Designed miniproteins, single chains, continued (3). Designs and how they scored, part 84

Each design is a single chain, and the fold is of that chain. pLDDT is the mean over its residues in the fold that is shown.

## One batch from the design tools (miniprotein)

Design m11106
Fold by ESMFold2-Fast:
Structure m11106 (fold): chain A 79 residues (1-79)
Amino acid sequence: KEKYRQKAIDYARKAAEYAEKGDNKKAVEYLEKAAEYAKKAGDTSAAETLRNGADYAKDGDNKSAKFLAEGAIRQIESS
């Protein structure tokens, strides 16, 4: 469980970095990976936040995608 939790955080951090750089495609990729691992870790709430972030990144809204990725990291770390 902790292994999946750490992977979710690591992928969410990468997603935030790519969103900051304006790389929508990689931001989506890493947000989707982060959501997968958050779900495997049992954190359904963080997984939903990360999927919403991926939807924003798909629409080109990298600021919202970054905000949601960072929010999901805080959710996972607080759980």
Scores: mean pLDDT 85

Design m11107
Fold by ESMFold2-Fast:
Structure m11107 (fold): chain A 78 residues (1-78)
Amino acid sequence: EAWDLLAQGGRAYEAGDLETAIAHYEKALEIDPENAEAWLNLGEVYAAAGDLEKAIEYYEKAVELGNEDARENLERVR
């Protein structure tokens, strides 16, 4: 279930395991590519990793899918 993968990704991110967090969020998007939360979470992980170009790309996708929190994050990173 995509929701389970988001939860697993979130736990990995909280533990500082960015690679595992990315893998779980990517799997969630394979199941549900319109999951705006997964796009937002990928953007947050890439921003934490210092990859602002990918963070912006993923935040833009989350905004396109209706996630308003991603809009705030996008404005913050530009």
Scores: mean pLDDT 82

Design m11108
Fold by ESMFold2-Fast:
Structure m11108 (fold): chain A 99 residues (1-99)
Amino acid sequence: VEELVEQLKSPDRAVRVQAMIELARSGDPAAVEPLLELAKSTDPALEDAARYAMLALGLMGHPAAIEPLREIALNPEGPFAEEKSIYARQALAMMGVKV
């Protein structure tokens, strides 16, 4: 789990996409909290990583991610707040949830 989450921070887009798919495919509940930590990051260097983390959460469909993603969608923080709101709403839509 930790290795796949770190791969979401890779400068290589193919590595990020593969890590997202592997996290989603595993469906491991242990991945939910690390992915949410990444999604909540206010570090501008981690904007892409946060996006892929939210996509992985959306694909996994774990109910535990719904309320944290809703909070990001409604009250996003940091320099890419509007973008994070959009990514969180997309993840929720993948889970069949409207904000």
Scores: mean pLDDT 77

Design m11109
Fold by ESMFold2-Fast:
Structure m11109 (fold): chain A 71 residues (1-71)
Amino acid sequence: MITEDEILRGIADIYSALGDIFEKKGNYEEALKWYEKALELYRQAGPSFDADIAEIEKRIEEVKKKLEEKK
């Protein structure tokens, strides 16, 4: 049985992977968008994903720093 939380997690994992791809390409603005979408879905899926949430928050912080350096 597919649950709502399971679906949200699956989509969040995909968004996280897209964020990683754009970050590696140096497209920090797009990376930030995908990481923020992943973070929202992990938070909706519940506390079982606290480690994933922490990792995405750390990546968002790093990407924001790189965007500030670009200004």
Scores: mean pLDDT 79

Design m11110
Fold by ESMFold2-Fast:
Structure m11110 (fold): chain A 81 residues (1-81)
Amino acid sequence: SLEELREELRRLLEELIELSKELLELSEDLEIILKAIGEILRAIGLLLDLDRLSEEELERLIEEIKKEIEEYKKLIEELKK
């Protein structure tokens, strides 16, 4: 349902924010810092507009954010080495 897609995207955006915050704590690299800040701002914007997104936009964003979460998890593991 549309409501289930919104709940899934909300959960993913909250996870992306937490991972981005972890990147800010682990890195002093300006490129990584700016990327993490940009992702937090984007995620907040999407959370605020969640009720305005169509089913097609929700499905697309869910897949995009899932991919970004996996990329961020890999980057965090690299930085912890």
Scores: mean pLDDT 87

Design m11111
Fold by ESMFold2-Fast:
Structure m11111 (fold): chain A 67 residues (1-67)
Amino acid sequence: LSERLEIQVEAGVVAIAAAVILSTGGNEELAQKALDLASQADQTPDLEKARELVKKAKELVKEALAA
């Protein structure tokens, strides 16, 4: 897969996880922040920035699940 496509797939997975947390009444603030970062990663043309944003979004999803 291309670098961009890989980032988009990972951002999509994070977005789905965040949406599930939101729909089940989990930690809304962390889930919303993760969704926002995943969206930013998908929209940024800078691949290094996009990868960093996806990494942060994944960390927030894990934190939301642990909270």
Scores: mean pLDDT 79

Design m11112
Fold by ESMFold2-Fast:
Structure m11112 (fold): chain A 74 residues (1-74)
Amino acid sequence: SEMKRKQAEEYLKKGKELLKKGKYEEAIEHFKKAIELDPDNWEAWNNLSVAYRKLNKIEEAQEYFDKSVELAKK
């Protein structure tokens, strides 16, 4: 749905703003909402990975990064 993609982009945008402000847990919640609406958006998965890395959750960060790379190759 085009509407779902637009909503996903708004969550992604807000998540990035929160990430820049160091609000990593809030950024994660927004990136997860973006992924729920548009699971094929590699940028949302990549930013989720960055936020988890900032929280020293390295294993989860790697999983989300690998997902972003998989999606970006499509």
Scores: mean pLDDT 89

Design m11113
Fold by ESMFold2-Fast:
Order: sequence, then C-alpha cells, then structure tokens
Structure m11113 (fold): chain A 65 residues (1-65)
Amino acid sequence: GAALAEAARPAYAGPDGLLSGEDAKELLKGHGYSDEEADALIAKYSRGDGNLDADGAVAAAVEAS
C-alpha cells in the first residue's frame, strides 16, 4: 500500500539510488510479509542484480497490497 511505498522511498539512499535486496526484504518483512513473499516481490521488480530502484520499490509495494 501507499504507506509501504512511502517507507521504501527514504530507505534507498545508496550511491546509485537503489534499495538493496536485503533492505527491501527487511522493509517488507517489517510490514508483515513472509520471506517467500518478500523474495518473490524483489525478484519480480529488481533490476536483475537483486536491487530495486524507486519505481521498482513502489511497484512491489502496490503489488503486495
């Protein structure tokens, strides 16, 4: 939902502006998603390197809602 999307935005403060797979998984698990659900969302919306950009993180949060 929107709250998860808003939480994801400040979490990706890396040099590439990407949210790492580990950080994204921690964020999703903090919002009640299982390891399997978090891994599936990250795999679906990652750049192929396990990282999410802002658009990918928002898309994953919307899909999870």
Scores: mean pLDDT 65

Design m11114
Fold by ESMFold2-Fast:
Structure m11114 (fold): chain A 99 residues (1-99)
Amino acid sequence: EIEKLVEEFKKFVNSIEDWTPIIEAAEKLAELDETVAKLSLNEQIFLTLFFAWQRENKIPLSLAYKVYQKLADELDLTKLSYATFKRIAKNFEKIDLKL
């Protein structure tokens, strides 16, 4: 189940043709969230893509967090607590990103 969602996220990322709206959304997310602002640009872009995918596919946040943890371990990303993850997701709801 989680492995299948990880593969679906990777396919979503590979389908991206125009990165401009994603980069712009990542900049806005960093302005809204103090944790995101302290992350590398690559991690800001990753989180923006992740929450765009989660929102588009209507994945429950608790399940999305488990997928995120697996990707964070695989890609050696910053390990966010569930509380921080939920706050970032809430801030992402203020961002209008259509892919």
Scores: mean pLDDT 87

Design m11115
Fold by ESMFold2-Fast:
Structure m11115 (fold): chain A 87 residues (1-87)
Amino acid sequence: SMEEEFNEELRKLAEELVEALRAGDYYRALALANEMIALAEERGASPEVLALAARVADLAVEALAHPERTEEIIAEIERVVEEILAL
């Protein structure tokens, strides 16, 4: 289904985003977060899903600004992604 395909693509992007953050590749992480927003927009996701995808992008920006908080921010990103997948 389109929902199953969306959830699979979103999870893959989230996994790549977390790997980029742990590698200190903050610009790649930002690109991946923007890709998650683009995916949600292209699939006509609900306003709730779009808001959560935007939250992931905000968290990726926060990790770039505060690299010392990267692991805390990864945990929050993983929580937000699971919230999207539960909708």
Scores: mean pLDDT 87

Design m11116
Fold by ESMFold2-Fast:
Structure m11116 (fold): chain A 108 residues (1-108)
Amino acid sequence: SDEELRRLIEEIEELSARLLAGVDVAESLDRLDALVEELEKLVPSMRNPEMLRELIKALVELQRALQAAMAAHPELAARIQGLLRRVHALQEQLRARLAELEKEEAEK
């Protein structure tokens, strides 16, 4: 649902802020792993182009936060690298989904 997707976006934004602040970094990564898995499952059912744009924006900000966290916490670098690859793949899936939805609207 759009309400569920909005909640996931808000949680990503909060976790990105926590990573940048260096607060509960390992726990934030655990929650982000779960959120990314949930988002990957939801991509085919996403129908709202505006929500997709907001999610893509949140994931770009998350990517920046993860890169900063990796520099600050080299002991977590391997884990953060894995999550960065998944976030990048998810961004590409979301951009493809957004393009599909925008094409559907343009053909009406």
Scores: mean pLDDT 87

Design m11117
Fold by ESMFold2-Fast:
Structure m11117 (fold): chain A 61 residues (1-61)
Amino acid sequence: MLSKEEAVERLEELRREAEEAGDEGLALAISYQLQQVRKSEDEEEAQRLTEAAERAARERL
């Protein structure tokens, strides 16, 4: 399982990739997921949100 810190780092990387690709919708969605991970103390939620962002990035980027 990803730690909260690892999830934040991965989501920030994915957000940067979305911004570079010009996909503002994906970048906004990842920014929201980042906010939820930073607010949450649930590492399972952090991992689920990170995996969802990675799937979206793979399909769109």
Scores: mean pLDDT 77

Design m11118
Fold by ESMFold2-Fast:
Structure m11118 (fold): chain A 60 residues (1-60)
Amino acid sequence: MERLEQRLETYRKSLEILEKQLEKAKADPSVSQRTIDALEKAIKNMREIISRLEEILKKK
């Protein structure tokens, strides 16, 4: 359990980085819409992973 808690912290930090990258990408016209879409998808996946991992740990 404790190892996964540390991984969850890493995922949260990665989420913050992705959110900042998304803000920069949206501000930069040279960044493709496909790249923006990929970042948004990665952010959604990261949030779902965090939630699912917590549920799995409780359920075992």
Scores: mean pLDDT 77

Design m11119
Fold by ESMFold2-Fast:
Formats: sequence, C-alpha cells, structure tokens
Structure m11119 (fold): chain A 94 residues (1-94)
Amino acid sequence: MKKRIEESYKNVEEAKALLDKAQANLEEAERQGSSKKTIELFQKARDLAQEALYLYAMMPGASPEMAEILRKQAEEKLEEAKKLYEEGNKLLAE
C-alpha cells in the first residue's frame, strides 16, 4: 500500500516533468525548423503526458475499481509519452 502511494506520487511528478520537457523541446524544434515528424513526436508526448495527469487527478473521486482502471490508463499514456519524447530527442539531436 505505502509503495503504491509513493509510486503514484513519483508517476505524477514524472508526468509533470515530462510535460514541461516535451513542451520546451517542442518550442526548440519549432525554432530550429525541425522536421514535421520531430514536432509531431513532441506534440504527442506533451498531449499524452497531460492526459496521464488528468487521469491521475480523477482517481481520488473514483470507486476502487474505476481508480485502478484510471491508474492503468494513466501509466500506459505516460509510458507512450516517454517513448515518443525519447524518439523526438534522437531526431532533434541530428
């Protein structure tokens, strides 16, 4: 139970950090005239990180069953956002 709460706080902070980093890298990619693919990767990473934060925010008001569904969906979106952010970073480093 305590480990699950600590993981949820870690995931929320990670999603916030990823949202901020994806937005910053999106602005930099646009400034550099980076490829449409690079820009789209950071846009998608930002949007997914924001969706994950929204899902985590809904958990306290949900039933235990719904909270578990929301947590799984938030974790999937955060994991996808991380992958897209890393892919965008590789293209931006060209």
Scores: mean pLDDT 80

Design m11121
Fold by ESMFold2-Fast:
Structure m11121 (fold): chain A 80 residues (1-80)
Amino acid sequence: MPPATLEEARLLATLTVELIGLYLEGKLSEELLEQINEAIANRDWDKLIELLEKLANDPRLSEEDKELLKELKEEVEKLK
């Protein structure tokens, strides 16, 4: 496994903190969290973008959570 770039590592750390926050608030299902973690582990950025888009469309999320997920999705798109 090649080492992640510092920018990739920072993005993934920020994403992980946000996802754990949503999970602890009951806004993220265990199944979806597992799928996102698998996509990150496999560096499947297309799948990660798809899963983040699905999460951002969840009506349980606040507008602030949705805006943050949109920004994180755009940063993941830059990794492609």
Scores: mean pLDDT 79

Design m11122
Fold by ESMFold2-Fast:
Structure m11122 (fold): chain A 55 residues (1-55)
Amino acid sequence: SPLSPIELARKAVLEGAIYFLEKVIANPAASEEQKAQFAAEKAELERELAEIDER
């Protein structure tokens, strides 16, 4: 089934958040603690995005 407007909006927000987290994780100025925290958050958001894409 096609995604609903609210699912499309949620997908866009998740994709934007993942993109931002990737930039922070790739930043050499970021601490190892920050990188670990944001990598865990990114993994969670990627899981939510995958669940939407399976519908």
Scores: mean pLDDT 82

Design m11123
Fold by ESMFold2-Fast:
Structure m11123 (fold): chain A 59 residues (1-59)
Amino acid sequence: SALDEKIAEAVREGNKEALEIEVEIGILRIQHAVGVISEEEYEKRLEELKKKLKEVLEK
């Protein structure tokens, strides 16, 4: 899956923080797909995690 590919890429780069954020994004996407969280909460948390991931990868 696309998620597995991104996680694999982060692991290959040795960036543990990026790996942890990618895992959290994956869990968030699964929770949204199952309907455990609202659309609004999903979008807000996803944006926060993507922002953190960018900051980590831009180091």
Scores: mean pLDDT 75

Design m11124
Fold by ESMFold2-Fast:
Structure m11124 (fold): chain A 65 residues (1-65)
Amino acid sequence: MKVFATSNEQAIQMAAQLVQQLAQQGVSREELQELGKKMAQSLEMSLGVDAQQVLDAMEQALDQA
């Protein structure tokens, strides 16, 4: 069984968790969306993750925060 996430999956989860925590601290969605885009692009360049998957995870976390 896959009990551990890949580095890419872990990075996506960490990014989503970070924006959720910042949203709970009162950071605006506009600021978080801009930060999310920068993080998604950085993760795509560094780890080859799908930037859209990172953005989708962050937006889902923001909607649930």
Scores: mean pLDDT 74

Design m11125
Fold by ESMFold2-Fast:
Structure m11125 (fold): chain A 80 residues (1-80)
Amino acid sequence: APLVGSTTDNAKLAESVKTRIRQAYAAKGRTLSANEQEILDLTVEKMKTSDDATAGEILLLMMEAIAAGKAPEELRKRLE
């Protein structure tokens, strides 16, 4: 269902996703790479200032960047 949120709600969503990814890694005895951690931090920062339409796109770009092993700089370019 479409969600109407604020920038605060979008930031909370990003933090929730970040926490779940960290917990999944910890359950496997792993830590996030520096690139993955920077990608998650960048996602939270961008979602804080984004509207609902943009926040969903930012989350998808973050997931694509992690799955493809992209550098944080590549995600930053796509978020501009």
Scores: mean pLDDT 72

Design m11126
Fold by ESMFold2-Fast:
Structure m11126 (fold): chain A 105 residues (1-105)
Amino acid sequence: SAAERERRRRELERAALEEALRKFEEVITKDLDLEEMKELLRAGLLALGIHPLLARELLDGLDAEQLRELAREMKRIVEEGLRNDEPLSVVQKRALEKMREIAAK
């Protein structure tokens, strides 16, 4: 039924948000080098549906402090999306705006 398809879609979107959250939390909580932080951030951004090439371009210019700031902000955006039952597309849009703001500094 249409209701069963919608439920499965919501379950998949929620799973993607939870996967992204785990990756961003690892960047915040673990003692990681620069490349390990970038790999986890790329994985989290991919879970949000952000294109790998765009993620790479935005991350390549960032230092360790900026990568940690990005991880904290991505975590906040995803946690808010989960609390408010927001569509993945809405969370993705807010994530992209925040990435561009941090990369422009």
Scores: mean pLDDT 87

Design m11127
Fold by ESMFold2-Fast:
Structure m11127 (fold): chain A 66 residues (1-66)
Amino acid sequence: RPPPVLPERTRRALERSRREDGRELEERRKEIEEELERLKKLDTPESKRRLLAIEIAERLLTALIR
């Protein structure tokens, strides 16, 4: 079993891993949001339909849960 007290070097490595995971998720969320804004700006009927479908699905899920 690993020792109960971790040396600072190991703690720093764990903290860095946690930050990387969190940052990766947040960065991907931002990319998705930017993509949605691009689709809105395209003013294409197909792009608008995709955005609307996503919004409707999200609203329905929110209504069903809460």
Scores: mean pLDDT 65

Design m11128
Fold by ESMFold2-Fast:
Structure m11128 (fold): chain A 90 residues (1-90)
Amino acid sequence: QTEEDIRRAEAIMRAIVPVADALYEAGASPKTSLLAAIGVANIVADGGEAARDEAVEYATQMLSKDISPEKAREAAERAADAALAVYQET
């Protein structure tokens, strides 16, 4: 692994907690919140702001099994923005 790959992995790990928290507060199960957060954190880490819509769509699909599609979309947008905020601070 390169030093850049290690820094990216560390940023992803730091993003998972606030992203999962945003999803869990919206009413998703702990398991769904964690799995969706891992996906969102990775999508945003790879594509940055250009991947925001992809991350929102991914999280919305994951959350729609636990909560309403409208709440899922709102939570997904907050989760993607939380991941972006962590990476912009890095």
Scores: mean pLDDT 82

Design m11129
Fold by ESMFold2-Fast:
Structure m11129 (fold): chain A 63 residues (1-63)
Amino acid sequence: DESFELLLRELLENPERARLVLKSAGVSEEVIEELFELAERIAAGDEKAREEFRKLLEEALKK
């Protein structure tokens, strides 16, 4: 997903802006915090964290 890659990049490059965007989208603060932890692990080379990030994001955007 293009939006997934953009969000991941935003979390790593502009974390404060990404946080504000996620809050505006209705994502809870606890989920935002988990997304940041996973994004840091992805940046460190943890490919498994990429799948967990995707699942957490999907859950956060759940209706």
Scores: mean pLDDT 77

Design m11130
Fold by ESMFold2-Fast:
Structure m11130 (fold): chain A 64 residues (1-64)
Amino acid sequence: MLEEAKKLKKKGEEAFKAGDYAKAIEYYTEAHEKAVEAGDLELAEEIGRKLYEAQKKLQAALAA
């Protein structure tokens, strides 16, 4: 499960870099769930921060 969370986090980072914030949110949400299931709360917090940034970017893009 932990390896899956890290893979999904990487996919979210790639989507975020590509400007696809909706896809980044999807990947980060799945990564967060897997990190919590694995009991890695530090990783879950890190992913949660990235999810928040992706949500902010999506909102800014929709407002522009």
Scores: mean pLDDT 83

Design m11132
Fold by ESMFold2-Fast:
Structure m11132 (fold): chain A 60 residues (1-60)
Amino acid sequence: DEKLALEASELIHLAFGLALRNPSGRDEALKLIKEAIKLLEQGKYEEAVKLAKEAIDAAR
């Protein structure tokens, strides 16, 4: 689904930006971002969106 792929990419970008500003959650957020990117490359878009949202929460 192209819409889910775009959503995952946007959420990954947001999570990365938040991780750069918050050192306390950075390592966990970056780990989740890497896994989300891997899932996105595998075509697992719904799982990539879920992990990207978890990365945002970890970065907050």
Scores: mean pLDDT 82

Design m11133
Fold by ESMFold2-Fast:
Structure m11133 (fold): chain A 68 residues (1-68)
Amino acid sequence: SEGFLELLEARLEEAKELNAPLTEETKRSILEGLRKYASPEAVEAARPGIEAAKTAAEALEAALAAIR
């Protein structure tokens, strides 16, 4: 789970630098990662923030908040 936290933090920095758009594929990737490497509770905690997110960075921040 710590390795996954570091991966999300690295992806967040990259998304900020690139001003990356949020895609349905990016949303699915984040939710699948949370399901596989964190917990079902983290998925449900992150879901509202990810669905409300307008950018990849916002979605990644919601995922990080759910597992910190």
Scores: mean pLDDT 84

Design m11134
Fold by ESMFold2-Fast:
Structure m11134 (fold): chain A 107 residues (1-107)
Amino acid sequence: MKEIEELKKKVIEKIENKDIKGAAKSLLELIKKVKKAIEEGKLSKEEALELLSFAYNAFKLLAKDLSPEELEKIAKEIKELIELMLEKGLISEEEAKEIIEDIDEIV
């Protein structure tokens, strides 16, 4: 989806420019758009996994610079994305558990 591609680019650009607050906002918007696209059946398994990987890696890069409130908010949105992907059969239970456990260690 064009909107998802544009948001992905914004997240990258904001991280590169050390705009942590802007990167967090764009990442949250990206995750919400990805969840909607999955609910509407618009993403393949490969596309959904690539977007989850992108969001998770962006979260890890931002984690040290985020406030506790922002960190928890993004972590919650990523976990909700993973739960939706599990429900839709887009991710294995083992893969989902590993990412969730890693996020829980960060927050």
Scores: mean pLDDT 85

Design m11135
Fold by ESMFold2-Fast:
Structure m11135 (fold): chain A 96 residues (1-96)
Amino acid sequence: MDLERAEELYKEGLEAFKKKEYEEAISLYMRALHVAGDLLSPEREAEILYNIGLAYFKLKLYEEAIRYFKGALRLDPNYEEAKKNLEKAEELLKKE
């Protein structure tokens, strides 16, 4: 596993997200997690999981978004942005 390559893929994913290429962002984030293996800190892994959740949220795939926000919170229980967006995704899912 290559931590430098994982960080590059994560940055590419962030750029795809800025361009509203949400499916590409998810693919790049998932590849970053795969390439890193167990080399990531829990805080960094939580951040990547949170950003996968954000991309799913933008795609209105709220069940997937909830799964990844919960994943981020398991690694970092004090991740305030993940808590806030989890609550938003759960509220939007209930309205459907």
Scores: mean pLDDT 88

Design m11136
Fold by ESMFold2-Fast:
Formats: C-alpha cells, structure tokens, sequence
Structure m11136 (fold): chain A 55 residues (1-55)
C-alpha cells in the first residue's frame, strides 16, 4: 500500500508540473524507482484520471 501511495503522489506531482498526463516512459520510470510493476503504475494513473486529479 505505501509504495502505491507514493506512486500516486508522484504521478499527481509530475502531471501538475507538466500540465498533462505523464507519458508511458515517465510511468515506467516511477515503477522502476519505487519497485512496483509498470502495470500497477499505469493502473494508478488511469484511476487518477477518472478521479479528475490529473488531466
């Protein structure tokens, strides 16, 4: 759970900084850095987009 929350926060921060949804490359980078699967990070990004927390 903690690593997924960290991924969630990083995705939101990057999206706000870029003003758009993070690219697949950025999402893979987050996954590698946090030791979480790329599929998990992509899923979190999709959920954040549904929640309106990222573009």
Amino acid sequence: MKKKEEARELIIEIAKFEGREPSNELLKGIAKRLGVSAATVKRIAKELKKEGKIP
Scores: mean pLDDT 79

Design m11137
Fold by ESMFold2-Fast:
Structure m11137 (fold): chain A 61 residues (1-61)
Amino acid sequence: QAALDALTPLERAVLQLVAAGFSDEQIASALGISRATVQRLVDRAMEKLGLSSREELAAAV
């Protein structure tokens, strides 16, 4: 498990939904946030985990 404890609870929730195959818009609706916020959280999670793509992020769980 690579640095998942470094993620905030919200970043972790977004990561789990990305891994489950949800779109940014679906995640935004599920969490009550904007699509832009979802994109920023995905970017931050990728930076914290040292990943370069959304596909790698989904595979990290």
Scores: mean pLDDT 77

Design m11139
Fold by ESMFold2-Fast:
Structure m11139 (fold): chain A 64 residues (1-64)
Amino acid sequence: SQEEIDRLVKEAIEEAKKNNITTDDEIAQLVRRLVEKLRELGAPSDEIVRAAQRLVNELLKLRD
């Protein structure tokens, strides 16, 4: 569901804040973990892509 997707994105952002994740490799690893969780939940591919894009955008804002 969209609510579950939104929750997982928010949780990933909070984990990035707690762990001071700023490197490209760390960001890629967080995104990969989110994608795998969404796949396990059976989310459609387009929703997975949107969620990953949202996470990357927010993590780049935290770095800058």
Scores: mean pLDDT 82

Design m11140
Fold by ESMFold2-Fast:
Structure m11140 (fold): chain A 60 residues (1-60)
Amino acid sequence: APVETHTVTLEADGKSKEVTLTGTPEQIAEALRRAGELMRQGKPLDEAVEEAVKISEEAA
């Protein structure tokens, strides 16, 4: 499957981070799902961002 690059803004705890994710559509969707899950669990925004990037990098 072709890799895509998407720039998204993730917001949590009154903070926002712009993140560029590269991977297949399925991997980008999984990265965003995981980041959202971590943020719902009360994990820091930075940790959610790091996990999303890690997931997308495995697809690229």
Scores: mean pLDDT 75

Design m11141
Fold by ESMFold2-Fast:
Structure m11141 (fold): chain A 94 residues (1-94)
Amino acid sequence: SAAEAARRAAEEAALQEKLKEREEQIEKNRGKNVLALAMYLAQQLVLEGRLLGLTAEGLRYASEIVEMALQGKSPDELLKQYEEYLERIRELAG
């Protein structure tokens, strides 16, 4: 129905807006300091892990991101590792 098509379009638009907000928050935290970025990325890994029933994996990967920042890894290295861990969580979920 037209109502079902409109609902699906609204759900897709809401998902796209959330992804855009996530990207904006990452860029905002990049501009502050490396630890602020690491804490934000760690929080996203914990939340993703909880959402997908992989709480232990999310917490472990979050801890590793924070440790990388404390070891002086660059923002770009943190983002690359975050994206890899996020994909691993999603692959493990199904």
Scores: mean pLDDT 83

Design m11142
Fold by ESMFold2-Fast:
Parts: structure tokens; sequence; C-alpha cells
Structure m11142 (fold): chain A 70 residues (1-70)
């Protein structure tokens, strides 16, 4: 659905941003802080439902855990 596409697109932009920060030599802690700041902007975005915001937050947590293990 268009809502699923919206979430996937948002997550792709976030993943691309993390990869750029990682390539630039940012620490995991710095990337985690930037991710938290980004999630706060998502939580304030009226274009996302509460359930979509929870899904995005969960997916971001999974991505950060994946990065931490690398």
Amino acid sequence: SSEEEKIEYTLKLFEDKIERLKEAGFSYEEIEEKAKEWLETVKKNDNFSEEEKKEIEKKVEELLEKYKKE
C-alpha cells in the first residue's frame, strides 16, 4: 500500500544516512544519538499514524542493533 511505501521510503533514507555517517567515521554512540534525534522528528510528523511511528521506531532499533554487531 502507499502507507507501506511511505514507511519503507522513510527507512531507506534513514539507512542511507547511517551508512554515510559510518563511512565518515562516526562512532556507534554518535550514530545512535543522531538516530534518536531523527526519531523525535518522525514522532512529531502528522503524516504518520501512531502505529506507523511505532513500526518505524522498531525498524530503526533493529537497524542500529545490526550496525552495533558489525
Scores: mean pLDDT 79

